# Designed miniproteins, single chains, continued (4), part 8

Each design is a single chain, and the fold is of that chain. pLDDT is the mean over its residues in the fold that is shown.

## One batch from the design tools (miniprotein)

Design m12243
Fold by ESMFold2-Fast:
Structure m12243 (fold): chain A 102 residues (1-102)
Amino acid sequence: MEKEIKEKRRRAVTLFVAAGILYAAAVFEYLLAGRYKKEGDEEKAKKYEEEAKENLELAEELFEEAKKLLEEIKDEDGLKELEEVKKKAEEAFEEAKKEYEK
């Protein structure tokens, strides 16, 4: 029983870290898209916008898998930490998106 809980927690942490990296990549790519849009480079702006969307979709999938694993083992502290980091990532993404949409 304890071995299964530790294994699921390790997998959840790995997925969570990967999701965080992909969220950071999506934020960075939206910021680049916004800069290229302001410079009139529509082709590069479009490319980075598309890459940002792909990384966001992958991040959301990995985040949901991590959440499911933490729920299965009833790790309330892990779920709270996951929600806090997701909230910060979503806020950073929303700011980058607003900058791009100007």
Scores: mean pLDDT 82

Design m12244
Fold by ESMFold2-Fast:
Structure m12244 (fold): chain A 81 residues (1-81)
Amino acid sequence: MQKLIEALEKAIEAAENGDVETAKRYLDEASRIAVELEKQGNIEAGVLLILLAMARRFLDNGDYETAIELLKKALERAKKL
């Protein structure tokens, strides 16, 4: 769990600083970790993956404020896994 939380925190920080490419990189890392958790039977990781996919799309579309809010929601869910 620590690596997932760290990746999400770094993605949020990068996005808030306007470093979109770094934010996408950490988001992709968080998604990879969430996929492994879902494979291990963590049902909540499936919801996390949906939030991460939405955040990625908003980053790709330049809607950084919405992407940051979705990443923050993902982080709060990750802390409860």
Scores: mean pLDDT 86

Design m12245
Fold by ESMFold2-Fast:
Structure m12245 (fold): chain A 86 residues (1-86)
Amino acid sequence: LAKEGEELFRRGLETGDVELLKEAGRLFGEEAQRAAEQGDYESALRYAENAYRAFQAAVELDPSDVEARLAAESARAAIELARQKL
């Protein structure tokens, strides 16, 4: 899943494809949640940061994409939660 997210993120940046960047963010977000549920807050933080970067890239390509903006804010909240648990 993390490798798939990295590949989608790279491809989304290369092609300017907002949907690929949003999908990469979703995959990273799923890995962040899984890591947090396992008590691995170091990995949860890293994946949440990757999710945030992917959704922010989507927002930069299409500032009108409300879904991407809300997803970026959710990823930011996940980053803060993981930092608090470290």
Scores: mean pLDDT 86

Design m12246
Fold by ESMFold2-Fast:
Structure m12246 (fold): chain A 94 residues (1-94)
Amino acid sequence: SPPVVSDEEKLERIREEAIRLARERLGLSEEEAERLAEAIVAGWRMLAAGAPADEVEAAFLRELGLTREELDALVAAPSEEEAVAILRAALERR
């Protein structure tokens, strides 16, 4: 039988796991982790609805309050610590 799991239940599990990983792996606060998780869930909803990758990226940047320049800096970051610092600053700015 196909698993009877609603899309909302799947998204809630993704949200919970994202919060856990953001706190454990990235050292984010509960509030910062929740903001990141909401952006991830919003992106997954758009992908499930058939949105193109560029639109999902734009929505993710808007949700996190990241500029294109900050995204480029994040991708080009020479270390995980620098990448986390850029992400944290954006999450706190909202």
Scores: mean pLDDT 73

Design m12247
Fold by ESMFold2-Fast:
Structure m12247 (fold): chain A 86 residues (1-86)
Amino acid sequence: DEALELIKKAPPELQKLIEELIEVVKEGNAAKAGLAKLEGTVTAEAEPAAKAALERYTPEELEELYKEKLEEFKKLKAEIDELLAK
């Protein structure tokens, strides 16, 4: 994983923020896959994640979860950008 190798060379504080960002992205992608399955646009690779998300959440909860993860992503990205500007 090229991104993980790049992250390992970063300061520990930045590594932690990037690890949190990766987790938020994974959760957001799972919610997005669930929504894509409802729209009939899900890929075969995303099908297991989409199915798991739909078992745990309603379509309305998936929309809220995706929006929440997008806002968390923006917040973490802003914190990373601010740390890099030091």
Scores: mean pLDDT 76

Design m12248
Fold by ESMFold2-Fast:
Structure m12248 (fold): chain A 99 residues (1-99)
Amino acid sequence: SHMIEQLNKEIEELRKKYEELRAKLQKFFDEVHKNFGKILRQLKEEADKAAKEDPVKAEIIRRLSQAVGRAIGAGSRYGPEEGLKVLEEGMKEVEKFAA
């Protein structure tokens, strides 16, 4: 069927676009991982500064920092899909705490 051949070609083109996007996301995680210690240190300093004035905000920042750190680690080890999944799960946990 000519229609099945056209659908298979479109699926192959979508797969190529997916692989390109995956490579761009991996590069992003690699760049964030390179600056990992600096980002975590800055977030900790912000949380410590907020702790006396807004302890709930400080705890939210601390939990966000941990969620981001876990996502960067997962993305660097297992690829961008796993990193994004871990980030989404971590953000949902932070949102439940903030609610």
Scores: mean pLDDT 75

Design m12249
Fold by ESMFold2-Fast:
Structure m12249 (fold): chain A 108 residues (1-108)
Amino acid sequence: MSLRELFQRLAAALDAAARAVAAGDYETALEHLRRAVELLREILARIEADPSAASREELETLLRMAHTLALLAEALAETLEGELREEFRRLAEEARRLAERLEALLAA
């Protein structure tokens, strides 16, 4: 899968998660956000292996996507209870760590 295809899939996963949240389907939202985290991790691993694979603009776009994911997951963790709260809290934590790694790449 190309880096461009991974970016498109990440954007689609975030959009699908937002739509699921709007519908009150939190289990489906969790599935899409988990997919978004995995895609973001794969993209980041490729860029860390070859920093020339992504432009500064693409890194800034990824950072915005990581922040959006973290904010959405955090908001859901604050409004939900039980196991779903724990799952969204874990996703928010992972998204923040990925954002920190992206910020480090942008500072280099």
Scores: mean pLDDT 87

Design m12250
Fold by ESMFold2-Fast:
Structure m12250 (fold): chain A 77 residues (1-77)
Amino acid sequence: SRYRRLAELSRRLREALEAGDAEAATEALVELGRVEGVEVDREEVRADVERVLADPALRERAIAALEGRAKLAEEAV
């Protein structure tokens, strides 16, 4: 199921951001792009991830956005 895969990848991305794991977060984002049919540049994604991890405010906002999306997905099903 696409929805199950998206939920799993979103969870992995959130956990990677919480752990400060740039490699895991980059891999989760690249896979999310693949599942959604969006072409992404791995190097640009890695740079964005490292920028988010370097800024505690951006990291907190990204985590909150992922949690909000998960709640909306649960309500839609």
Scores: mean pLDDT 78

Design m12251
Fold by ESMFold2-Fast:
Structure m12251 (fold): chain A 85 residues (1-85)
Amino acid sequence: MSEEDMKFIAKKLNELKKIPGVEVEIEGNTITVTVNGDKETLDYALEIAEELSKIEGVEVERLGNIFKITIDADEKALEILYSEL
């Protein structure tokens, strides 16, 4: 996974963090996005999740109002992601 991909993921996650009612938790290579908002907020989070799922090595699972994002990346790529968050 490229440095540009990591920066793009970080940018989209930072956009989600700015929304009231959206919580973003990071544990290793797994990012959990919880949406405690209306349908419009959930639809926007779904749109971002769809964009992220198009990146090779990114897997997105939806469990109701929870999006689980798993990144198949090496330690160096994950460090870039964490530095941009």
Scores: mean pLDDT 82

Design m12252
Fold by ESMFold2-Fast:
Structure m12252 (fold): chain A 64 residues (1-64)
Amino acid sequence: MEKELTLTVTNGGDLSEKATITVTLDEDNNIIGVEVEAPEDVSEEEKKRMEEAVRKSIELLNQQ
């Protein structure tokens, strides 16, 4: 069965700007889905950067 992790990240270091990233994992902690919800004024490039950072963090954690 799938499990879900929710992470909150700040954009550009401004505490008033934050995104919620929801990651869906399988039973072996493999990433099968990533969803990014960010303020309307956050660029598509910044959203992609946040998604990539979260993916790298989870991959690193799974290898430890």
Scores: mean pLDDT 65

Design m12253
Fold by ESMFold2-Fast:
Structure m12253 (fold): chain A 90 residues (1-90)
Amino acid sequence: EGKEKMRELLTEAVDAFVEELLKRKLITEEEAELLRKGVLTEDPAVRAELDAKLSAPIAAKDQEEITAINEKALNAVKEKAKEAYEELEA
C-alpha cells in the first residue's frame, strides 16, 4: 500500500512540476507529455526521447528557473504527503 501511495504522490509531483513549466511557457505541451510519460514509464524509448529533447535546454539555460519552479511544485506535494508520512511513521 505504501508503494501505491508513493507512486500516486510522485505522479502528483510530476504533474505539478509540469504544470508550472507550462504556465511559465518554459516547455511545450508535447514536452510536458514526454515529461509525464518519461518520469513514470519503464519504456526506454520514451525515456530516451525525453532525455534528448529536454536535457540540453533544461541543463544549460533554464535549469536555475526550472529548479526554483520544481522546488515550489515539490513543496506543494510535500504538504499533502506530510499526512501520509505521518501515517507511515506511526
Scores: mean pLDDT 61

Design m12254
Fold by ESMFold2-Fast:
Structure m12254 (fold): chain A 65 residues (1-65)
Amino acid sequence: SKKIEKAVREELKRTGQKKLSPEQLVRVAERVGLTNEQIGKVGEKAEEKGLLSEKEAVELLNEVS
């Protein structure tokens, strides 16, 4: 969704990084208003991938939401 894409871009801009850590992706999921169950799934899947590109982060968040 557009809201997820915007939240991921804002986190990348804030940190000056090109990729997000699992911890950063969990924080973005919380800001977007995902449920505790959805946030848990985001954390698990993100840990498996390590550092995520903007595209990977958006795809993972959309998959869970």
Scores: mean pLDDT 83

Design m12255
Fold by ESMFold2-Fast:
Structure m12255 (fold): chain A 94 residues (1-94)
Amino acid sequence: SFEELLAELRERLEELREEALRRLKEVMQQHAGSPRAVVENELLRVVIETLGRMQELLDEVLAKAKTEEEKKALQAVAQEIANELGREAARLLE
């Protein structure tokens, strides 16, 4: 069902977000005492790589959607989780 497809997308995107958060924390630990620009560059790299993986997953799932409304719902979930990852990455620089 579409509800199952939407739930599966959310679960897989959340797994990617959690993996990214672990990697971001590892960057912060490894670069403790490094200049801010170096830390920001490494965090940005993790975020960009993860957003790319999220987009690939979204594209795979969009191919299974049957209506424009279903596609919009899938895109909305992906944007929500991508935005949360961005907020979490930004908090690490505070």
Scores: mean pLDDT 88

Design m12256
Fold by ESMFold2-Fast:
Structure m12256 (fold): chain A 59 residues (1-59)
Amino acid sequence: MTLQEIINKAKGEIKKELLELDIEAGIKLIEAAVRKDEEYAKEVERELKEKVKEILAKE
């Protein structure tokens, strides 16, 4: 399941938090791609997955 699919199913405050997280992670991934930093990109993806789980657990 992609982050976009999770965001589309979410409602209210959770959807807002997920959208903000997606924007922040997207900016960091663009920075990683410009710098060709694969290790940083992997770290951003790990942090994104952890934060998504934390937000969803707040139900």
Scores: mean pLDDT 78

Design m12257
Fold by ESMFold2-Fast:
Structure m12257 (fold): chain A 93 residues (1-93)
Amino acid sequence: MDAAEIRRVDPNVPWGDIDVATAEKVATLKEVAPGVYEAVVDLPEGRYAVVNVADKTLHLSVPQLGLETDLAPGETAFFHSPGGKLKITAVEK
């Protein structure tokens, strides 16, 4: 089961006006251990969203960006990538 999706968002749209459902899916977090999901992604500089597509709350971590947040089902976290490799982790709560 896919727990979270990474989507590229339009850099010209203000954060509050982004429609994440129509944004390009660039990666999916894969289960690496029970309730633990990870992706290592090499992203161009730009704006991105992580969407919780699971039916459970996930604790999202992106250490390279200092991003730590909880996402309820259907919630989204937005971030700016400086370019390069990021490790994105989500853990079931």
Scores: mean pLDDT 78

Design m12258
Fold by ESMFold2-Fast:
Structure m12258 (fold): chain A 116 residues (1-116)
Amino acid sequence: MELIRPGDKVAVVATKEAESAARAIENGLRQLGAEVIDLKIVDKPEEIPEAVRELIAKGATHIVIVADGSPESAEAVREAMRIAKEAGVTVHVAPTGSNPDEVFRAAREAGASSAA
């Protein structure tokens, strides 16, 4: 039930290497009717927590983080999730090597449930 639904304010954060995956996720979310308020590309994983703080300040209720399974990315994502939890914002993590269709499918299932 913590899925992205039509009308949710969604933001996407990715490292430069994950830019293509982030764009695919953004396109999928827009096709489902989600309100994509921002897409932020950062050069370093350690910039992800700061990007998440800015997106929360802009009113994002859902944040999708696209990151590699590296230790550096895992640490940055963990810190970002802590920040988001304190603000009451839901974080979704999509690894760059994972199928973007997983995030797209989850959002579609949420959209179908909302349409009922």
Scores: mean pLDDT 72

Design m12259
Fold by ESMFold2-Fast:
Structure m12259 (fold): chain A 100 residues (1-100)
Amino acid sequence: SPLKEELRQKLADFLLKAVIAINMLEAGVITKEEFITLFEKLSKELVDYVREKAGEEFAKKVQEISDKALEKLRAAKTPGEARRVLDEYFEELQKLIDEL
């Protein structure tokens, strides 16, 4: 559906930015705090976009997944742990969009 394609494109844009940021974190170019701040901004933009396109109930599910990922990212001790959290986050979001 056109809606699924729009949401997948928005998710792909977020994924690209997140992959760049995690690579920068692994390379020591940015701090964990800078990475978390960027993730918070991008996840909020995704939630706001989803709310507009797919409605409040779907946006709430995306928010719940994002909140869990954010807590796991704050608890992550290494860039490798942060990358695993990010991988799980995008897998959950892709599954959620596919069920729409």
Scores: mean pLDDT 90

Design m12260
Fold by ESMFold2-Fast:
Structure m12260 (fold): chain A 65 residues (1-65)
Amino acid sequence: MKEFNKELGAQIKQHREAKGLTQQEVCDQIGDKSLSVSTLSRYENGKSSPSPTTLRQLCEVLGLE
């Protein structure tokens, strides 16, 4: 599970950086106050898993697949 979360987090970070977005800009585009820069940083570092709803929002903002 942690290995999968680290791989997912690395993909989120890579796609965000490829778009030239800061963690704050991703949070702002999602518009959900429950998603903070600290929470997004934990997802990108594989320290926690996003909910299915948050993951969908991240995929839409970052153009994952």
Scores: mean pLDDT 76

Design m12261
Fold by ESMFold2-Fast:
Structure m12261 (fold): chain A 87 residues (1-87)
Amino acid sequence: EWEPLSEEERKRLYEKIANTESELTDEQVENILKNAGVTDEQREKLKKIQEKTGKKFSPFALAILARLLNEGDSEEEIIKRIEEVKK
């Protein structure tokens, strides 16, 4: 049982995500996410987010992004919020 994320909690998570980067290969990250139970649909969306933002997120940051996708945030909204925090 997990309470829905508030807007303030979402903002805090996006700020944390914006400050994390990974030196892992795309295949290593993919395997970690598969083992963590992230769905094929979510992994495809996460891949597009990384491609559009130019960031290589840590597996931890990607797990947070998968949570945000589950809470109803769109790929486009996630990209926009990451770019807004980066500025």
Scores: mean pLDDT 71

Design m12262
Fold by ESMFold2-Fast:
Structure m12262 (fold): chain A 71 residues (1-71)
Amino acid sequence: SHMEEAVKYAGLASKAAYEAGDYEAAEKLNRGGAAAQAGNVSLARKYLQEGRDLSKDEKAKKYADLAIKAL
């Protein structure tokens, strides 16, 4: 399922952002994953884009892009 893939990559993005110390980005990416799990594509896209843009970690950005692409 595309939503299952989006949730997986959102979780990986959030973890990478958290480990990099980008806590605000990690929270946005986690909220994006939760929205995707709930089937709210528009909200998921909004939070994942915000988290991606706030993140300074390239790994977190890459996983966020994969999550957005899966939506």
Scores: mean pLDDT 88

Design m12263
Fold by ESMFold2-Fast:
Structure m12263 (fold): chain A 55 residues (1-55)
Amino acid sequence: MELAQQAAERAATLAKQSGLGPDGAGRMAESLARDLGLDDEQVQYASELARQMME
């Protein structure tokens, strides 16, 4: 849970800096969560959380 949230927060920050929207943040969060070795449920959670942070 904490690692997925960290991935989402980092992805949202990077997406904002790059001028990307919620879809971009979601894709970055998926990549970061997979790099952290998280399972499919945590990867999905990080993606959804990052998208919400961009709204």
Scores: mean pLDDT 81

Design m12264
Fold by ESMFold2-Fast:
Structure m12264 (fold): chain A 51 residues (1-51)
Amino acid sequence: SLDDFLKQKSKETGLSVDELRKVISDLINEVGWRGLEFERQKEAIEEYVKK
């Protein structure tokens, strides 16, 4: 699930789940319904944590 993915990424990166949820919220605001797709959500999180 998305929640499990965010918890795993939070543990791996030290970023909070709330911060990662904001990335998802910003994605949905930018691209609409496509931001609800799990694959696109994963890509957005992976790009965010690369920095």
Scores: mean pLDDT 81

Design m12265
Fold by ESMFold2-Fast:
Parts: structure tokens; sequence; C-alpha cells
Structure m12265 (fold): chain A 65 residues (1-65)
């Protein structure tokens, strides 16, 4: 029953945020989620390019033309 009580309390807190009683928590959660989403998109693009090019491009200077 302790686990049930913990879940219920967490749900109540989340519901207060959803109802707009504590919008600050929701706003910050959205900001964090957006940042994570951007990082995941970048990683996806990097992985895709790596798979297509065979190797990640090295950050070394190439002899100038």
Amino acid sequence: SEEEKKIEESEKELELVRKGVRPELSAERKAVAAAIGETLRRMGDAIDRYLETGEKPPETPVVPA
C-alpha cells in the first residue's frame, strides 16, 4: 500500500500542474523536454551521416588549396 500511496501523491501533484494550479512546473518540464528533443535530433542526424559516410568527419585541418 505504500507504493500505491506514493503513486497517488505523485499523480495529485501532476494533476495540479495540469489543472494550471502550478504551471511553473509544467513550463520547466516542457523546456527540459524540448532541450532533450533537440539533442536527440542532432544525434539522429549525426548517426545517419556517419552510417552514410562510413566515418564521422575528423575535425582536423586539411591542406589548403
Scores: mean pLDDT 63

Design m12266
Fold by ESMFold2-Fast:
Structure m12266 (fold): chain A 82 residues (1-82)
Amino acid sequence: DKEFVEKQLKELKKELDEAKELLDKGKLEEAERKLEEAEGLADLIIGIAKVVGVPEELIKEFKEEIDKKIDELKKKLEEKKA
């Protein structure tokens, strides 16, 4: 269901925004947990998209964009831990 996927994408964006806010506030442990939650949600969305027949090219584009954003936040987290 496209509507379900869109709802989960909004939730993922919210979790990533919350992780960034926690990083900005210096709450590194909470930010790390939030990033782990976001990674889990991203994997779930990809799994659902495959089951409901979303084109593989769109799934790949989504995965690349989300992985890049998560990697950027993880790099900032590691820099702040140092």
Scores: mean pLDDT 80

Design m12267
Fold by ESMFold2-Fast:
Structure m12267 (fold): chain A 101 residues (1-101)
Amino acid sequence: MEIEEEARRLFREFKERADKLAESADKEEVQKLVTKVTAFGIELAAVVFVASLGQEEEARLALRHLRLAMDYWLQGRFDEADAHLRKMSEHLIAGEKAAIA
């Protein structure tokens, strides 16, 4: 599967779910949702960048962990979300190092 297409789909799914949560959220909760949409968008761009370096496997593993992080974060399970963000970062770093080594 095309990693860029999967990343775009994942971002749309997350934003749709975040927008629905925002309908019932107070101002503080909306601000957290906006901040997290931006943060996850940046992480998805990093996944696409690593894939563009020819590191498809590391990019795919990073995307998998990012999807899990998004799902856990939307459930309010922030510790599990952070654990998957850490695993995502490890794969992004490994992919970039492999490309420039």
Scores: mean pLDDT 85

Design m12268
Fold by ESMFold2-Fast:
Structure m12268 (fold): chain A 75 residues (1-75)
Amino acid sequence: EREKLLAEAEELARESEELAEKAKDNKKAQMLYRLAAGYARVAARLLEMGDIEGGKAAYEEALKYKKKGEELLKK
């Protein structure tokens, strides 16, 4: 469980950073993707420290910001 969630958090951070770089023409979407990457990195750190509940909460916030960025790009 922890190892799988840690890998998912690390992948989400990397993907969100790549999405932020691609969203150069939409600064608000870029900032939302950077927030997603930040929360995903926090999730990874918390999971490494054994805080599974905190890690899950940070991961959920990362997903929320990623979705907000995607919504802006579809406008």
Scores: mean pLDDT 82

Design m12269
Fold by ESMFold2-Fast:
Structure m12269 (fold): chain A 55 residues (1-55)
Amino acid sequence: SAALEEAKRIAAELLAQGRSGSDAFNEAMLEMQRRGITLSMEEARELGLFAAELA
């Protein structure tokens, strides 16, 4: 989904800046919530796996 791809982009940017995988995941989730965008449970799990693998 477009929401998941944007969340992954935010997480990747944070990881590139030296943030941990868990920090990148949490910050991406909070940023999406701040924008009024809700990720499904499946999308949140995918984002977490993405951040852990890329870190």
Scores: mean pLDDT 85

Design m12270
Fold by ESMFold2-Fast:
Structure m12270 (fold): chain A 94 residues (1-94)
Amino acid sequence: SALELLEERIEKIKYLLENELSLEEREKLAEELKLRRTLVLIKKLKEAKKKGKPKEEIERIEEEIERELRLELEFLEALREMVHAVDRIEERQR
């Protein structure tokens, strides 16, 4: 069902936010979830670390990744609420 797919996607994004994953694990999961904007930021983070950029610059990129993931989570939670609202309307019309 659409709700089951939304719940699975929400849980995977929460996993990305709440767990200390390697950059390789984060990139793989972002690709699987088709998080294009997050994937670009992860690649930017890998490049910054490879070039020995200052800690402050690395931390800013990591904060940008967290913000993108939180925005996606907020969007998916809003979609879940919309699905529940539609189900409530259908139950009232029975």
Scores: mean pLDDT 83

Design m12271
Fold by ESMFold2-Fast:
Structure m12271 (fold): chain A 80 residues (1-80)
Amino acid sequence: SELRKEAEELYEEALQLIDDAEKGKISKEELLKRMREIEERMRRIADEAVAAGDEETLKLLQEYVRDLSERLGKVMKKLE
């Protein structure tokens, strides 16, 4: 679905931000700001997926949020 592709693109953007932060290319503050923007966009995709009955996209978003939460926790610990 189109929503699934949007979710996947957003996940890849989040992974790149986390990688950039680990490499010192962006600040901890910028990472947190950009990750909040990604969370808001993911929430919007989830709302649209609910309206469309797109259960596959909802499950994918749940997996992405879980993975990103774990990765973000690890990088934030490294940046302390």
Scores: mean pLDDT 86

Design m12272
Fold by ESMFold2-Fast:
Structure m12272 (fold): chain A 90 residues (1-90)
Amino acid sequence: LEALREEALEAARRLAEAAKREYGISEEEAETIVGTARRLVELAVTDPELARAAVEEQRAGLAAHADEYAPEMVEAARRLLRAIEELVRL
């Protein structure tokens, strides 16, 4: 359980750092990315069905717009969503 939580948060941190490097987002925006991931991790434990729906919506959005983002950001986002989905299955 804790290992999957850390994997999700690490993926979110990598996503935020990639966005800072590629697009120059602010520290506040980077913290929002990590904060959103933390909320999804909590949701996976407290409301697995809602977390699953959120992951599916985010995956659909990522699939529709992946070509608009740097490849490393897309990979980090996919790792984050996969970790959340694995948490939901526990």
Scores: mean pLDDT 79

Design m12273
Fold by ESMFold2-Fast:
Structure m12273 (fold): chain A 84 residues (1-84)
Amino acid sequence: SEAERVREELLRIAREIERLIEAKDIDGAAALVLEEMRKIDPEAAAALEAELARPGMTDEEKLRLIVEAMQRIAAIYEEKIREL
């Protein structure tokens, strides 16, 4: 049941971020990714926040960072499931 709860949470997060990206809500996707990353890897979240705050950052560059952060969140959740 705990492994199922962790899988359901990962899928929920992934679907929400994907929906925001499809809607072109890049700032919303960034905010959600940062919130989730802070819960599991606060140091990585701080680094991502600093990168996203850089002057002249394009929407394409922000999307790349968001996708990379999503992949890291997924990897951490998958490792948690394996340890259950």
Scores: mean pLDDT 81

Design m12274
Fold by ESMFold2-Fast:
Structure m12274 (fold): chain A 89 residues (1-89)
Amino acid sequence: DVEELFKKYDKDGDGKLSREEFAEFLRSLGLDLTDEQIDALFKLFDRDGDGKIDLEEFALFIGKLPKNPTPEQKEFAKEFLELSLSFSP
């Protein structure tokens, strides 16, 4: 489930994901994102501005991704993320 997945990447066990932990998660999905795109996504989901992503924000992000992505779905997810960054406040 989402909580177990979150805990797997929460290496420090602080109930939050760091930028590095979040980037590692994105790479595990096979998403070919630049550092700038990862930073922008991280900031978009870092609602508290504390430099971390909490479980609620992570769950919302996961809900936008296919559970077992094909190569085409990974491309779609990448394009979706790039488009989402264009609409970031």
Scores: mean pLDDT 66

Design m12275
Fold by ESMFold2-Fast:
Structure m12275 (fold): chain A 86 residues (1-86)
Amino acid sequence: MAKERLVEMARKFAELAEKHGLPEYAEQFRKLAEEIENTEDPEKQVEIARKFLSLVVEFLEKLGFPKEKIDEVSAELQRLIDELEK
């Protein structure tokens, strides 16, 4: 389900941020995972998921990932957000 997949992705990005020595990003990703998991309103879930997408793009750019890979991850996250909007 879109919500569970977004929570799992946010937790994985938190773990990835810790591995790269970026605890500030790890904390933000954990907070977003918790907010998505605990949010009952679909509109708020979409808002939080969009914040998560923005943070993922920023984080991957900071790590030096190529644009093609960032676009791929962004497209996957946007698909999950679209599922939440239905």
Scores: mean pLDDT 84

Design m12276
Fold by ESMFold2-Fast:
Structure m12276 (fold): chain A 84 residues (1-84)
Amino acid sequence: SAAKKALEEALEEAAKAAGEFKKTLLELEEKLSQEQVDKGRQVLGEVIEAIYDALENGSLEEAAKTAREAAERLRAARDELLAA
């Protein structure tokens, strides 16, 4: 189904964004303040929780939207880490 394919693609993008974010956070850990590291970990936890909630309680379309929004948030957070 189109909805299932959209969800699979959105989850793959979210997983890729999370992996790149985690890699950047680990590579920059010694150069970042403790506050920046803690905020990064909080963002990662919040997006993971949102995806799980949408998968459990939402439609396939809602879960796909949440995963896409998670990927965008993780990319933005990574850009902030790189700019700091």
Scores: mean pLDDT 84

Design m12277
Fold by ESMFold2-Fast:
Structure m12277 (fold): chain A 71 residues (1-71)
Amino acid sequence: KKEELEKKLGELWTKVLDLRRRLRASPTINPDLVEELKKLIDEIIQLAKELGDQATIDYANRLKRDLDALE
């Protein structure tokens, strides 16, 4: 079960990296991309809690705060 959660976490991080690159490449902030990123980050936090990965929880929470600051 832990190996499945770790694989899922890796897939979510890959999606976050892709969406963040798309957001940075845009001349204007796309609110749909920001909303999608926040949803993926929330999933990462949930999985990291199940894994007991405090470093990932802390990092994901910082990313979420950074996204909120873009408004």
Scores: mean pLDDT 79

